# Designed miniproteins, single chains, continued (2): the designs that were tried, part 7

Each design is a single chain, and the fold is of that chain. pLDDT is the mean over its residues in the fold that is shown.

## One batch from the design tools (miniprotein)

Design m4213
Fold by ESMFold2-Fast:
Structure m4213 (fold): chain A 67 residues (1-67)
Amino acid sequence: AEEVVVENNGKKVTAKVVKETETGFVIDVGAPEVQVGDKVYKNGKLIGTVVAVNEKESYVEYASLDK
């Protein structure tokens, strides 16, 4: 399983990628630890932004779709 770090209001949250989508991925952390607009990093590199959140999971879209 891939691990990513979500930057949420100056706080870093480590999450696991539970599913890949065509334009991004889903992580196993949701509200309130993660919110829409949070930046997502992998190995210190910005890879995406949170676009949707529920109580259990968050949906991330890649910063660059054409990679």
Scores: mean pLDDT 78

Design m4214
Fold by ESMFold2-Fast:
Structure m4214 (fold): chain A 82 residues (1-82)
Amino acid sequence: AAEEALQAELEATYQAGYDAGAAEALATGTQFGIPQSVLDQLRAQLEAARAAYLATGDEAHRQRALQLAYQLGYLYGSGYAL
């Protein structure tokens, strides 16, 4: 239940970031190069924050996971990731 609810919230937050990134890319035509290693690091940090929240219940870990989900969505939506 808690894990499922968190996953749904992370997915919704990622989608919001994706939509924002896609809208900006469409409006500006701007492309920024981001190394794949940075995307991989952000994904690893998101997984760590998610795991920490599920283990501890610490709201700081949940907020960090949501922040990272939005950021990843934005980068993928803007066309920097596959």
Scores: mean pLDDT 79

Design m4215
Fold by ESMFold2-Fast:
Structure m4215 (fold): chain A 129 residues (1-129)
Amino acid sequence: MVSPLELLRELIQALGNDASPEEVRELTERLLASGADVNKRYRGADLGVVINGDPTAEVPPLVLVTLGRTESVLPAVELLLEAGADVNLKIEVDGEEVPITDFILKYNPNKELAEKLVELLLKRGAKVE
């Protein structure tokens, strides 16, 4: 059995390698089919990602996929939200808890995509406090 951690790692690597929206959707569906808890927090270092210079930061899959730089992230975000991902979670950055919307706007290098992701999350009930 492929572990949820390994499948999440494959999804994050695909997003970093400019995978198509179709490939991202298939990888996300495979992750969900594995019985992955969509709200489980994973260490960034275990997935080859560094969050605000901290490889030890632990975040759920929704946060990890929103760091993708292309619109290929949209199928992953939509599938995770449909599977019950918490849009009102807080992320700890430099000892301070920030909402996911603030995190995306600050840390996604593609600002146009960041705004689109925030709009999608706000439509799904995310708060901007």
Scores: mean pLDDT 79

Design m4216
Fold by ESMFold2-Fast:
Structure m4216 (fold): chain A 100 residues (1-100)
Amino acid sequence: SEEEIDKLIQEAVDKMKEIFDNAYKEISKALQEKDFEKAREVYEKAIEEMNKILDEVINKLSKYPKELQQKAMDKLKEEVQKITDEFIERVNKLIEEYEK
């Protein structure tokens, strides 16, 4: 059902947001300590974990009728792009603050 798909997308987005919020806190701490290597490692790991969740939800969506898949994929892409862009912007602002 459309409601079941909306729930799957929302659960995936919520997990991605949690990963990014946790990564942001760890990156902020690493940058305060001038540990740029650790900050980069945390950033790369967060993107990797986000991609794993994305692959899992896409795989779950593949079991639905084609028409529902297209609508679900469009919504998923929009939500993922938004939260990823927000995360990147937040991290870039942190780097500007501590990179001296």
Scores: mean pLDDT 87

Design m4217
Fold by ESMFold2-Fast:
Structure m4217 (fold): chain A 78 residues (1-78)
Amino acid sequence: SMLEEYEAAIKQAEALLAQAKAQLPTLSPEEAARVLTAFIRGLEELLEYMRKNNAPESLIERVERILAEAKALLEQVK
């Protein structure tokens, strides 16, 4: 179902954020910025898709939280 697809996508995004955090110390600032920028773009696309399909507010809030964390990491890298 669409709900199961959203939950799977969010869990994948959470896992990718954790992996990015673990990998950031091994990357140059330029590499880290590229990885985070691509991830942020993917999260923004997911968020737009979920909003268009009137996804549950709780799931939208979860994606917004992941997006906020990714953006904060990007600011730390520059």
Scores: mean pLDDT 88

Design m4218
Fold by ESMFold2-Fast:
Structure m4218 (fold): chain A 85 residues (1-85)
Amino acid sequence: SKVDEVEKLANEGIEKARSAPPEQRVEVAREFEKKVYELGKKAQDDAEKGSPEERAETGRKLREIQEKVADAVGEIFDEARKALA
């Protein structure tokens, strides 16, 4: 599903950012956060073609993914700051 694609992109983006050199981590994190947001919007738009229940479930899952990404980005920023100190 498109929601599964958003979750996969989020997980891959987090891993890529964490494995990047400290000097690049913030930039990589910002780029994948933007891509997750854009793909998430497309997933929500696609769900609008379905039932109200499908739209609600997609919205719930997307909010969970967005919260996970926000938490991970915050941790990555903190870790990069400490690594560059």
Scores: mean pLDDT 82

Design m4219
Fold by ESMFold2-Fast:
Structure m4219 (fold): chain A 62 residues (1-62)
Amino acid sequence: DDLIAQARKAWDQGKYEESLALLEEAVAAQPTESNLNRLYYTAWVAGKDDLAAKARAQIDAM
């Protein structure tokens, strides 16, 4: 997905906030387990505990 490719590029450039925003957009467009897992892992690595917990809760409810 274009949003996922943009998120990876932003992360590689150290633009973690931009990467997370793009992943949130991807989840909003398609709340798939794959997109939620990407958001969860990225948020966890970035130390965004609230966002990681939110993504995890959505995965657990699927």
Scores: mean pLDDT 81

Design m4220
Fold by ESMFold2-Fast:
Structure m4220 (fold): chain A 93 residues (1-93)
Amino acid sequence: MPSEAELTSAMLLIQIGVAKLLLSKGHVEEAAELAVETAERAVENPEAVSEALVEALVELARELKAKGLTEAAEKVAERLEELGLHEAAEEAR
């Protein structure tokens, strides 16, 4: 059966997908809030942080920045730094 960490990882990936959908529909504030919340939950659950989740967070942060949500993108990058993922954090900036 999937571990709690595997289930948390899957749920965080779903949240990133929802944030991207919200962003594409013009719900930019809701997308930004969900992105930051997802990054904060990743910091609280470091065992759930997969390579796929890191890549998805970096891509989402870049999309937020492209939409002018630079503060939210910076908060996601800061959470990646808290996870010790300095290179991913720089890519998200």
Scores: mean pLDDT 85

Design m4221
Fold by ESMFold2-Fast:
Structure m4221 (fold): chain A 68 residues (1-68)
Amino acid sequence: MSKEELLEELEKFVKEVEKELPPSMQAVLRHELREFKELAKSLSLEELKEAVERFKQNVEAMLKLAKE
């Protein structure tokens, strides 16, 4: 899997989660994704895999909080 594929999968994940969040959290999530994509350009493939997993965990925690 390439860096571009990892980022594309993350973006798809974020877009699906975003639909379940209130507008304020959607704006925060979009901002965080944009910042992450810029930082990701400097990471190795292995570092990016770890960073993507951590980002997804944070997004899932936000989604669970919003649904409860």
Scores: mean pLDDT 80

Design m4222
Fold by ESMFold2-Fast:
Structure m4222 (fold): chain A 79 residues (1-79)
Amino acid sequence: DAIKKTVESIAKTGYEAAERAKEHQELVEETKRLAEEALKNSEKDSHKGSFATAETLKKSIQLRKEQGRAEKAKAEQAA
C-alpha cells in the first residue's frame, strides 16, 4: 500500500521536525523576554529602548524565517 508507506515516511520526518520545533520554542520564549525588557526600557529611554527593540525584532524575524523554511522543506518532502 503506497499510501500507507508514504504516511509512515511523513510521520518519521515529522518526529524529527518536532524535535527542532522544541528548540525553536525555547528561543521564542527567550526572544519574548527580551522584547518585554526592550519595551520597558523604551518607556524610560527612547534611544536605548529603540536599540534593544531592533535587536529583539531581528532575532524574532530570524527565528520565524528558519521555522518557515523548515516547514516548507517538510511540505516539499511530503509532496
Scores: mean pLDDT 63

Design m4223
Fold by ESMFold2-Fast:
Structure m4223 (fold): chain A 96 residues (1-96)
Amino acid sequence: GAAALREVLAKLLEKKGLKELAEKLRAGKATYDEVKEFYEKNKKEVDYAIVKTMALALGFPEEQAEEIAEAYLNDIEKARELTIKLLGLTREEVEK
């Protein structure tokens, strides 16, 4: 959920030495522009961490979560198909 994604982004900010921005984000006080700038500079790391965290939150084992995150970086369609298959959903249900 949104809280899990916020915490993932905050931890990435701390790893890059941006502790003040991380605390602002946790408090819901970070601006869109501050978060967008960080995201654009660190897109691959952020996207990987978010996808892996979401997969783990959905109950996937760590190995499968890492496979989904890696596929997202290299082939978005493959990542989508893996996620649909592991959730037991149809493509139509995800694209709704």
Scores: mean pLDDT 70

Design m4224
Fold by ESMFold2-Fast:
Structure m4224 (fold): chain A 64 residues (1-64)
Amino acid sequence: SDEDIAEELVRQFEGVLRRHPDLSPDALENLIRGYEDELRQLGLSDEVVEKAVRRMRELARQTA
């Protein structure tokens, strides 16, 4: 499902955060934008994309 695809990309993002815990705010923002673009290009609904992006931002805050 769209939600399962979004969850998989969020898991990939979380893995990047674990490998690069000292990413700058600018680098984090660029990374999140890249994942948002990929989700939209995959044809996922705006609701699912926005939910995934919010989750990525929350994970970034918790890892900082």
Scores: mean pLDDT 83

Design m4225
Fold by ESMFold2-Fast:
Structure m4225 (fold): chain A 77 residues (1-77)
Amino acid sequence: SEEERRREEEFVEIVRRLAKLIKEGDPSEEVKKEMLELAKKILDDLEPEFQEELKMTKEDLEKMREILEKRIEEILK
């Protein structure tokens, strides 16, 4: 649905903005860790919706977490 797509887009945009702030702001390692934890928390908050509304499996959610973590780490290098 359009609502599901918008939710996904909002999630990706939040992660993208966090990664951009980290990269452009040249933050300390502590700030980088805090932003990564924030991104993980956002995913955790959306997990019930993804499982119930989007019918995502636990494996799908774990793959999303892994992709986000890797992308943030790559941007921070």
Scores: mean pLDDT 62

Design m4226
Fold by ESMFold2-Fast:
Structure m4226 (fold): chain A 96 residues (1-96)
Amino acid sequence: MKEKAEELLAEGERLLEDARTYFENGKILSKKDKNKAIEAYKTALEKFREAAQKFGESARLYREIGDEEGAQRATDLLAEAVKLSREAKENIEKLK
């Protein structure tokens, strides 16, 4: 189970990093191309939500094996992904 927890954490971190790239592209595009900005934020939102799911499952598995440090790391990353999901959704609504 430790290997699976670590795998899910790594998958989540990759998705979070990809999502941040799309989120930043959305910010840049927001002043020049509203439709492209919305598309970038939608892609970021999907990836942040997927990252949150991976981090949640990773945190659960770390707790099951008694790895409190791993569980805390996954929980912190889950909170970050949830926060950024909310910001992406808010930015989409502001651009409509």
Scores: mean pLDDT 89

Design m4227
Fold by ESMFold2-Fast:
Structure m4227 (fold): chain A 66 residues (1-66)
Amino acid sequence: SLSEQIRNALRQAEDVIRRRPDPQTLRQVAISSRQLSQLARQLGDDDTARRADRLAQRADALVAEQ
């Protein structure tokens, strides 16, 4: 299902951010995570939307740090 695809994409993004990649990659993760959050909200999956928002916030924080 689309919900499963969104959750899988989010898991992959979480794995990427754990490796603390370069700022450009972190910015891409933040953008993609915000898009996943919007899609999850459109599907009524508020839990996944919140998870995606947290990932975007974490990516933004890591960019701001360095």
Scores: mean pLDDT 85

Design m4228
Fold by ESMFold2-Fast:
Structure m4228 (fold): chain A 67 residues (1-67)
Amino acid sequence: MVVEILNEILSLPEEERIELVRSVYPNWSEEELKNAPMSVLVEAYIKRKKIEGGEEIVEEVREALDE
């Protein structure tokens, strides 16, 4: 699950990743959107796909990437 989500996010063009984060954090600057940590991208992806257990997945990503 986590690896599949990470691969999906990493396969997205930069513009699509920026729009993904903006959908959750519309008040963030372009610099903040471009430099969003992987945990934020995973959070936004989970919200878009309505994945159950998303909070645990986000926490696991933070732990794995030392975020």
Scores: mean pLDDT 75

Design m4229
Fold by ESMFold2-Fast:
Order: structure tokens, then C-alpha cells, then sequence
Structure m4229 (fold): chain A 101 residues (1-101)
């Protein structure tokens, strides 16, 4: 279903956001780099959670309506994209911190 497909995409995007946030976190030396990397990772985690709920709803494992499942799937994709954007920024700032240390 569309909700399950978008939910799966949201999970994949969220996982990438978490990975990028973790890399940025490992390299961060400043509060700004640390905060940005953490924000990216948290957005990615939110995407994974919303995507998993959308898939569970699409499979009939929850008492969530198909309309709500589609909304959760769309939110998962948006959260995943936000996680990637913030994770990339956090990684870039962390790399700059590491290069200047």
C-alpha cells in the first residue's frame, strides 16, 4: 500500500539521518555542532517511529485508520528528510571542528 511504501521510505531516510547525526556527534567539538548532530539524529528516530507505525497500520496490526496511517507515513518522510538535512549539517560542522582542533 502507499502508506506502507512511504513508511518504509521514511524509515530508510530516518536511518540515514541517524547515521549522519552520529558521525557529526563523534566529530563535534562545539555546542552548535553537537546540538545540530543531535537534532538530526532525533529527527531520524522520529521518522523511524512514524514509518513503523504507518507500516503496522497498513498491515492491520493497529487500530489506526488508513487515513491516519498515510498521514504518519508522510510525516515519517518529512522527518527523515529533516534528519538527513540536519545530520549533514551536523557532520559538516563536526568535520570543521575536527579540522580546526
Amino acid sequence: SLAAALGAIGIALGALGVALGRLGLALARTRVALATAIAGALAGIGAIFNGALAIAAALGLTDISPETALRLAIEAVLDGLTGIALGLLGLALGLLDAALA
Scores: mean pLDDT 82

Design m4230
Fold by ESMFold2-Fast:
Structure m4230 (fold): chain A 83 residues (1-83)
Amino acid sequence: LEEQAKKLLEISNAPSIDDSALREISKVTGEAVKELVKQGKLDAAKKVIELARQAGQAVANGNLDAAKEYIRQLAEVVEKAAK
């Protein structure tokens, strides 16, 4: 979870979100959700899924600032759940 949070935060600070960044978000989000479910942190897993969908939708709509904010919130949820 800490490694997943760190990767998501790095992506949120990148100057652009390209297809490779979008794939990394999907991969890291999937890993985080799996670990949160394993730990019984279902509310955190649900928030992670919702924020990841919002980030993907923002990228698809060309809203880079919104996408970065959702990815930042996603990283924060994963980091707090890691503790």
Scores: mean pLDDT 80

Design m4231
Fold by ESMFold2-Fast:
Structure m4231 (fold): chain A 80 residues (1-80)
Amino acid sequence: LEKELERAVRAAEEAAKAYAEASKKSGLDGILEMVGYALAAIGDAFHAVLLGKKAGRPEVGERAVEAVNANGVKVDKEKM
């Protein structure tokens, strides 16, 4: 569970950072990359929230959501 939680948090953070980088690109390729990374960041953050609750560490999942939001992907942690 702990390793799964760590992987989910890391994946969410990496996807969110990739989204931020892709947002500086122009054209269709940049848009498609942003959409892909935004979806990955949202999914991984949601997974981290669920795993964090199961592990008794909800704050870890919430940090993943905050990292995703900090990189420009808007996610409402109250809906997770």
Scores: mean pLDDT 75

Design m4232
Fold by ESMFold2-Fast:
Structure m4232 (fold): chain A 56 residues (1-56)
Amino acid sequence: PLEELQKRLAELQAQVDRASAEITRRLHEAYQASPEEQQRLTDRVAAEGEALRKAL
């Protein structure tokens, strides 16, 4: 019946909400910082990469 479909949609929306929060948290862990800090970290890693290429 229609009620089951409505329950399923509500359940999926709740699951998406929970998954989104979990993904955001793990993404911050992987980036080791906030979005702004992540850019700084990327720049630093790029600079270190250049130094390592020279050192070989």
Scores: mean pLDDT 71

Design m4233
Fold by ESMFold2-Fast:
Structure m4233 (fold): chain A 76 residues (1-76)
Amino acid sequence: SELERDREGLKQAADTLIKNIKSAKEALTKGNESAKYYLEQIERDYKALLDAARQMGLPDEFIEELKKKYEEALKE
């Protein structure tokens, strides 16, 4: 029960992270220099989320999909 909630929490955190990248990049393109600081925080959160997913035994497929989504969001 708790483990399932924690796993769902990580999936929600991953979705929020990708959404935040898009928002931060849009702000940066509009000249908001503070978005650079926010993107740096997102990178730290991303690394922490990958570590948490591995520790909780989420499947490699989830980890690779998250990496792909993160890279794709940054490229836009």
Scores: mean pLDDT 82

Design m4234
Fold by ESMFold2-Fast:
Structure m4234 (fold): chain A 68 residues (1-68)
Amino acid sequence: SLAEQAKQQEAELQAEVNEKAKETGELARKAMEDPSYTPEMKEKARELGRLLQQRREEVARLQALVDS
C-alpha cells in the first residue's frame, strides 16, 4: 500500500533528522565545554543546535497531526 510506504519513509526521514539534530546538539555542547573553542564559535554552535532542534520538533508535530 502507498500509505504504508509513505509512513515508512516518513519514519526513516524523521529518524535521520533526529539523529542529525542530536549530533548537532552534542557538537554545540562540546563546543561550550571545550576550552579550545572561542566564545564566538561556542555561540555559533549553540545557535545551530537550537535551530536544528526546533526543526526536529516541527517535524514531530507534523507527524502527530498526521496520526490524528
Scores: mean pLDDT 69

Design m4235
Fold by ESMFold2-Fast:
Structure m4235 (fold): chain A 71 residues (1-71)
Amino acid sequence: MEERLKEAYQQGYEEGKRATERLIKEGKEERITAVTVGVQLRFMSDIEDPELAKAAVKGAVEGGDEVMERH
């Protein structure tokens, strides 16, 4: 259980980080919120286990926030 939660979180973290970094590099910062919400909804749709989906969503939010804080 704990290992699966860590993997789901890391998957979300990497996706959120990559999406946010790409939008910043492309000068599309105004789209960050919409794209980030889309990533979260995709994880909720694609991951059948609600606890794993929650971990992936948390990862995506924190990954995006880390990129924004460094920007």
Scores: mean pLDDT 77

Design m4236
Fold by ESMFold2-Fast:
Structure m4236 (fold): chain A 60 residues (1-60)
Amino acid sequence: PVLSPEQEKIAEGAGEIAAALTGAPREAALKVAREAVYRSNGDGFAALQEAVRAALAGEA
């Protein structure tokens, strides 16, 4: 997705935290976080929850 610079920073933070919590590859977690930020219009908490969920499901 195309994100604003602010949304990219939110996605980076969410993806990094999700990767650290789950052991998923940072790049995979960040991809999910970017999609979630786009879908939620910049909700970092929603992005973190989705990135963690996807990682635990083997999707990230």
Scores: mean pLDDT 80

Design m4237
Fold by ESMFold2-Fast:
Structure m4237 (fold): chain A 116 residues (1-116)
Amino acid sequence: SEKGKLLGKFLVAILEGTPEGMAEARRIAKELGLSDEFVDDFARAASKLPKSLRERGIEALVKGDLEALNRVFTAMLVFDPEGVYRALVQLSKVIQYSSWEEFVKDLAEGAKEYLA
């Protein structure tokens, strides 16, 4: 559960795309046991998104809106399929959930805490 909350915080930090957000994303990734290469792959994919779509992604995380999150994720896959695939492979080794609903709830809680 704590890993899902940390991932929610990480995703907001990456989607913000600020220098402060990037520093925090690297700190969170290290806490999760994820590499700098993972952060760089995710950040590169997110940077290809229009600002409006990144902002929509942050809102979707806070609300637990899976449909909106899937649209943002699909855009990242279209712009950087190789980088996103590598990032997902690394993520699958450290994040394991019995239910998709619990995972999304933890992502939303983490996103809310980060923005508080």
Scores: mean pLDDT 84

Design m4238
Fold by ESMFold2-Fast:
Structure m4238 (fold): chain A 68 residues (1-68)
Amino acid sequence: GAAEDEAIAAGGRAAAAGSRAALEELSARVKVLGYELVGGTATEAIMRVLTEDGERLLRVTADGAEEL
């Protein structure tokens, strides 16, 4: 129903905002050469980020980003 659609959209926006913020923060400090989504759920994203200093694996949720 509409309430379920809103909850899913809110979860997706929170995860997307967290991913964007983590990438913007990282790109301000190091040169980001590329990134890809390698896994996750509706509320969690696992991202592989290639930087000039090497590859990083990040877990991103609404609560923040964590390097794996």
Scores: mean pLDDT 67

Design m4239
Fold by ESMFold2-Fast:
Formats: structure tokens, C-alpha cells, sequence
Structure m4239 (fold): chain A 99 residues (1-99)
């Protein structure tokens, strides 16, 4: 995986999470897990963050949709680990909000 591309997409993930109401601290933790390819941890932290920050099912669906859309580009660029992390974070967000 291209480290420069992976870091770029992890940063975009962090920014998108903060924009949608996840704290900067939790967003950094999720982005780091995604960058490392730790899909289980990315999903777990995203689940807990969505629940902790009280995301509604509608907010969680919108954020999950944007995360899955963001994951398309790293997959094309060969950044498959961070793409998998993004998709796992999207699942965690949705499940944490009861979607």
C-alpha cells in the first residue's frame, strides 16, 4: 500500500468524522486504526463514538454513505487497507446508531 496515499485518505476520514459530530479525539483514533488496516478496531471505535455522541439513525446513514463514497478512491489508488478501514468505520457508525 502507498503510505502517502493511505495517510491522505486517513486524514480525509478524520475530517469527515469531525464534520459529522464525532469528537476530534475519537476521529483521530478511528483514522489511525483505518491507516493501520485494523478494521476490527476501526469498526469498534466508530461504533462506540456514534453511540457516545448520540448520532441519530439519519445522521449515521448520511455519514456511513459519505465514508463508503470516500472509500472508492483509495481502492482505485491501491490503498486497499485504508479503504477497508473506511468501510469498517462506516459499518461501526451505522450499527452504533441502531441502523
Amino acid sequence: EDPEKAEEYAKKLEELLVKHGISPEDARRIAQAALEGNVEEAKRIAYEAAKKHGLTPEQARELARELNKLAVEPRKDGATKVAAGLMSAAQGIAEGAGV
Scores: mean pLDDT 83

Design m4240
Fold by ESMFold2-Fast:
Structure m4240 (fold): chain A 107 residues (1-107)
Amino acid sequence: MIRELAEKVAELLEKEIQRAEKEGVPDDTIQALRELAEEFRKVKTPEDMIKVLEKAYEKYKPQGTSTPRPTTALGLVVAAYEAMKKRNITPEEALRALVTALEAQLE
């Protein structure tokens, strides 16, 4: 399940990249999305998933202790890590929420 959910997140990030390229989103944001999609593709265990989410959180988190309000795919990944840590939900539950949020963003 975790690997399948991570692959789904990677697919949704790739669709977001295609949309972002058409909308003229900055290259640094597009590159960050590409790198994140590749990291999700490497996920095979819940522990791998925690590492990917933690790395994304540390790299893209806002300053301070405030919970980010995601308006982009990167913000949604950061929010998934915060939910996992603050609400003590499983990595699988965090990924399911992330997939739902990413699908909604593409509509």
Scores: mean pLDDT 73

Design m4241
Fold by ESMFold2-Fast:
Structure m4241 (fold): chain A 75 residues (1-75)
Amino acid sequence: SKVEEIAKELLEDEKYKEKLEETAKKAGYKSKEEVAKEIARSMVEQKMPEKEELKELYLDIEVDALEAAVDKVLA
């Protein structure tokens, strides 16, 4: 359930839509939805994705989430 929630948020975020699509093509996934689910699973399990192509996107998303959390606290 938590994985599905995070995956939906990533798919609906305009910032990540293009990155998810490009990562899916680069890593040979059937769809961006599959990439979003794997990223969401890695976030829930707090571990790095196994595929190199997903690692960069995963780190970008985690850094963005940290920056957003800091901005929210400091506002």
Scores: mean pLDDT 77

Design m4242
Fold by ESMFold2-Fast:
Structure m4242 (fold): chain A 68 residues (1-68)
Amino acid sequence: GDPAAGLGALGAALAAGDAAAQREAYEKSGVPETRRAMAQLAGEENAAASLAAVAAGDADKGRTALRG
C-alpha cells in the first residue's frame, strides 16, 4: 500500500471522530507501514499510543495521543 494515502485516510477518520472508519483505515493500510508513517510525523511514542487507541476503537484517544 501507499503509506501516505493510508495516513491521509487515518488522519481524516481521526479528525471526524469515527472509530469504525479509523479501524478500517488501520486494517487496510497495514499496521507496520501506518506506524512508520505516523512515527515520522508525530514521534514513535505518540504513533504507538495512537495506533493502540485506534485498534481498540477509541477515535478521540487516538487523536489526542497523536497530538502529544
Scores: mean pLDDT 66

Design m4243
Fold by ESMFold2-Fast:
Structure m4243 (fold): chain A 71 residues (1-71)
Amino acid sequence: MRERTLEALAQSLAAEFGIPLEDVREALEKVLKEDPNPVVEHQVEVGGQTRTVYLPKSEVIEKIEELLKEK
């Protein structure tokens, strides 16, 4: 699940910035070297059922976006 969240983030950022996926993955790997826990786990109630969702930290997104804007 954590890996799926990071893959989705990389694909989303590549599409949003028009940057090759490989460059986005490189930026993500650089951020992961500094923050080994880039994803936060939330338990949310949806329709009377508890579900676990995984979201990237805002700090991780900000760092990746900043690295991509430098290219």
Scores: mean pLDDT 72

Design m4244
Fold by ESMFold2-Fast:
Structure m4244 (fold): chain A 92 residues (1-92)
Amino acid sequence: MLTREQAIELGERLLALLGELARVSEDPLRVIALQLRVIGLIFDAELGADPREIGLRLIGLARDARRLARAAGDDALAARFDALLAEIEAGL
């Protein structure tokens, strides 16, 4: 079961990977929109939102990011999003 601390850490890790995606993506506005949504989820978790609800929302954003990484041809970055997705899903 995801804790608040784990939900925040997973959100921060997703945000770091989105920073790497922003350097290779042909759609920088889409990446910025994903970054802003992740920042909002980290803030919600700090304010006591349900860590399971945060985890489910992070999965959706990480899946969108993985699609953008694959579209950019960065299979290594896509695999890092897959690893983070598996870790979030194992915590739910």
Scores: mean pLDDT 90

Design m4245
Fold by ESMFold2-Fast:
Structure m4245 (fold): chain A 68 residues (1-68)
Amino acid sequence: GAKKFVIVAYSEELAKAAEEFLKKKYPDAEIEVILVPSLEEARKLALELLKTEKEKRRIFAGMVDLGE
């Protein structure tokens, strides 16, 4: 797809809500969901993904978009 989104969430409900929202808005997007046990681990993983996929990522940690 034109866009790839990685959702890092500490709640299954938050992960599903974010995935459904993004699929509805961007139906051709590739969406990967990673469930982690805590918000702190979600932030850490999102930051590491930002380092490795600098130019091609869009990452959300729960309700927080780490953007840059």
Scores: mean pLDDT 64

Design m4246
Fold by ESMFold2-Fast:
Structure m4246 (fold): chain A 74 residues (1-74)
Amino acid sequence: MTKEEEAFKYTDEKIGELIRDAEAAGVPREVLGQYVKDIVDAVNKAMKEGKTLEEIKALLDQKYAEWRARIAAL
């Protein structure tokens, strides 16, 4: 797998988990769409900037922690 393929696979797995958690919590579709867009945009930017796979995974873990905290506050 390329670095890009590995990063997107990790992103897809985490987005799938986030969508499941958000749907269970009754998060509005528009808000869920913003979460997904924020994560995808961050990963695309990190790849364009030449960040390592480890740096991209760390960025994703940070974004997931932020969104999970928002879901838990609902």
Scores: mean pLDDT 78

Design m4247
Fold by ESMFold2-Fast:
Structure m4247 (fold): chain A 60 residues (1-60)
Amino acid sequence: SELYERIKEIFRKSMEEHDDLAQAAIDGLRRIRKEFPDVDESVISQALQEVLDERRAREA
């Protein structure tokens, strides 16, 4: 869905802007909550996990 891809893109962009992974996740979550306040936490958690998995695959 467009919403889900947008959430993943926000996390990817945040990961690119921060060297600290925890800070990147916090910044990304803050941006997502401003843009999509009613999005279910499970959707956000799944998107974050997929972005983290993508990053791990690139580092391997």
Scores: mean pLDDT 82

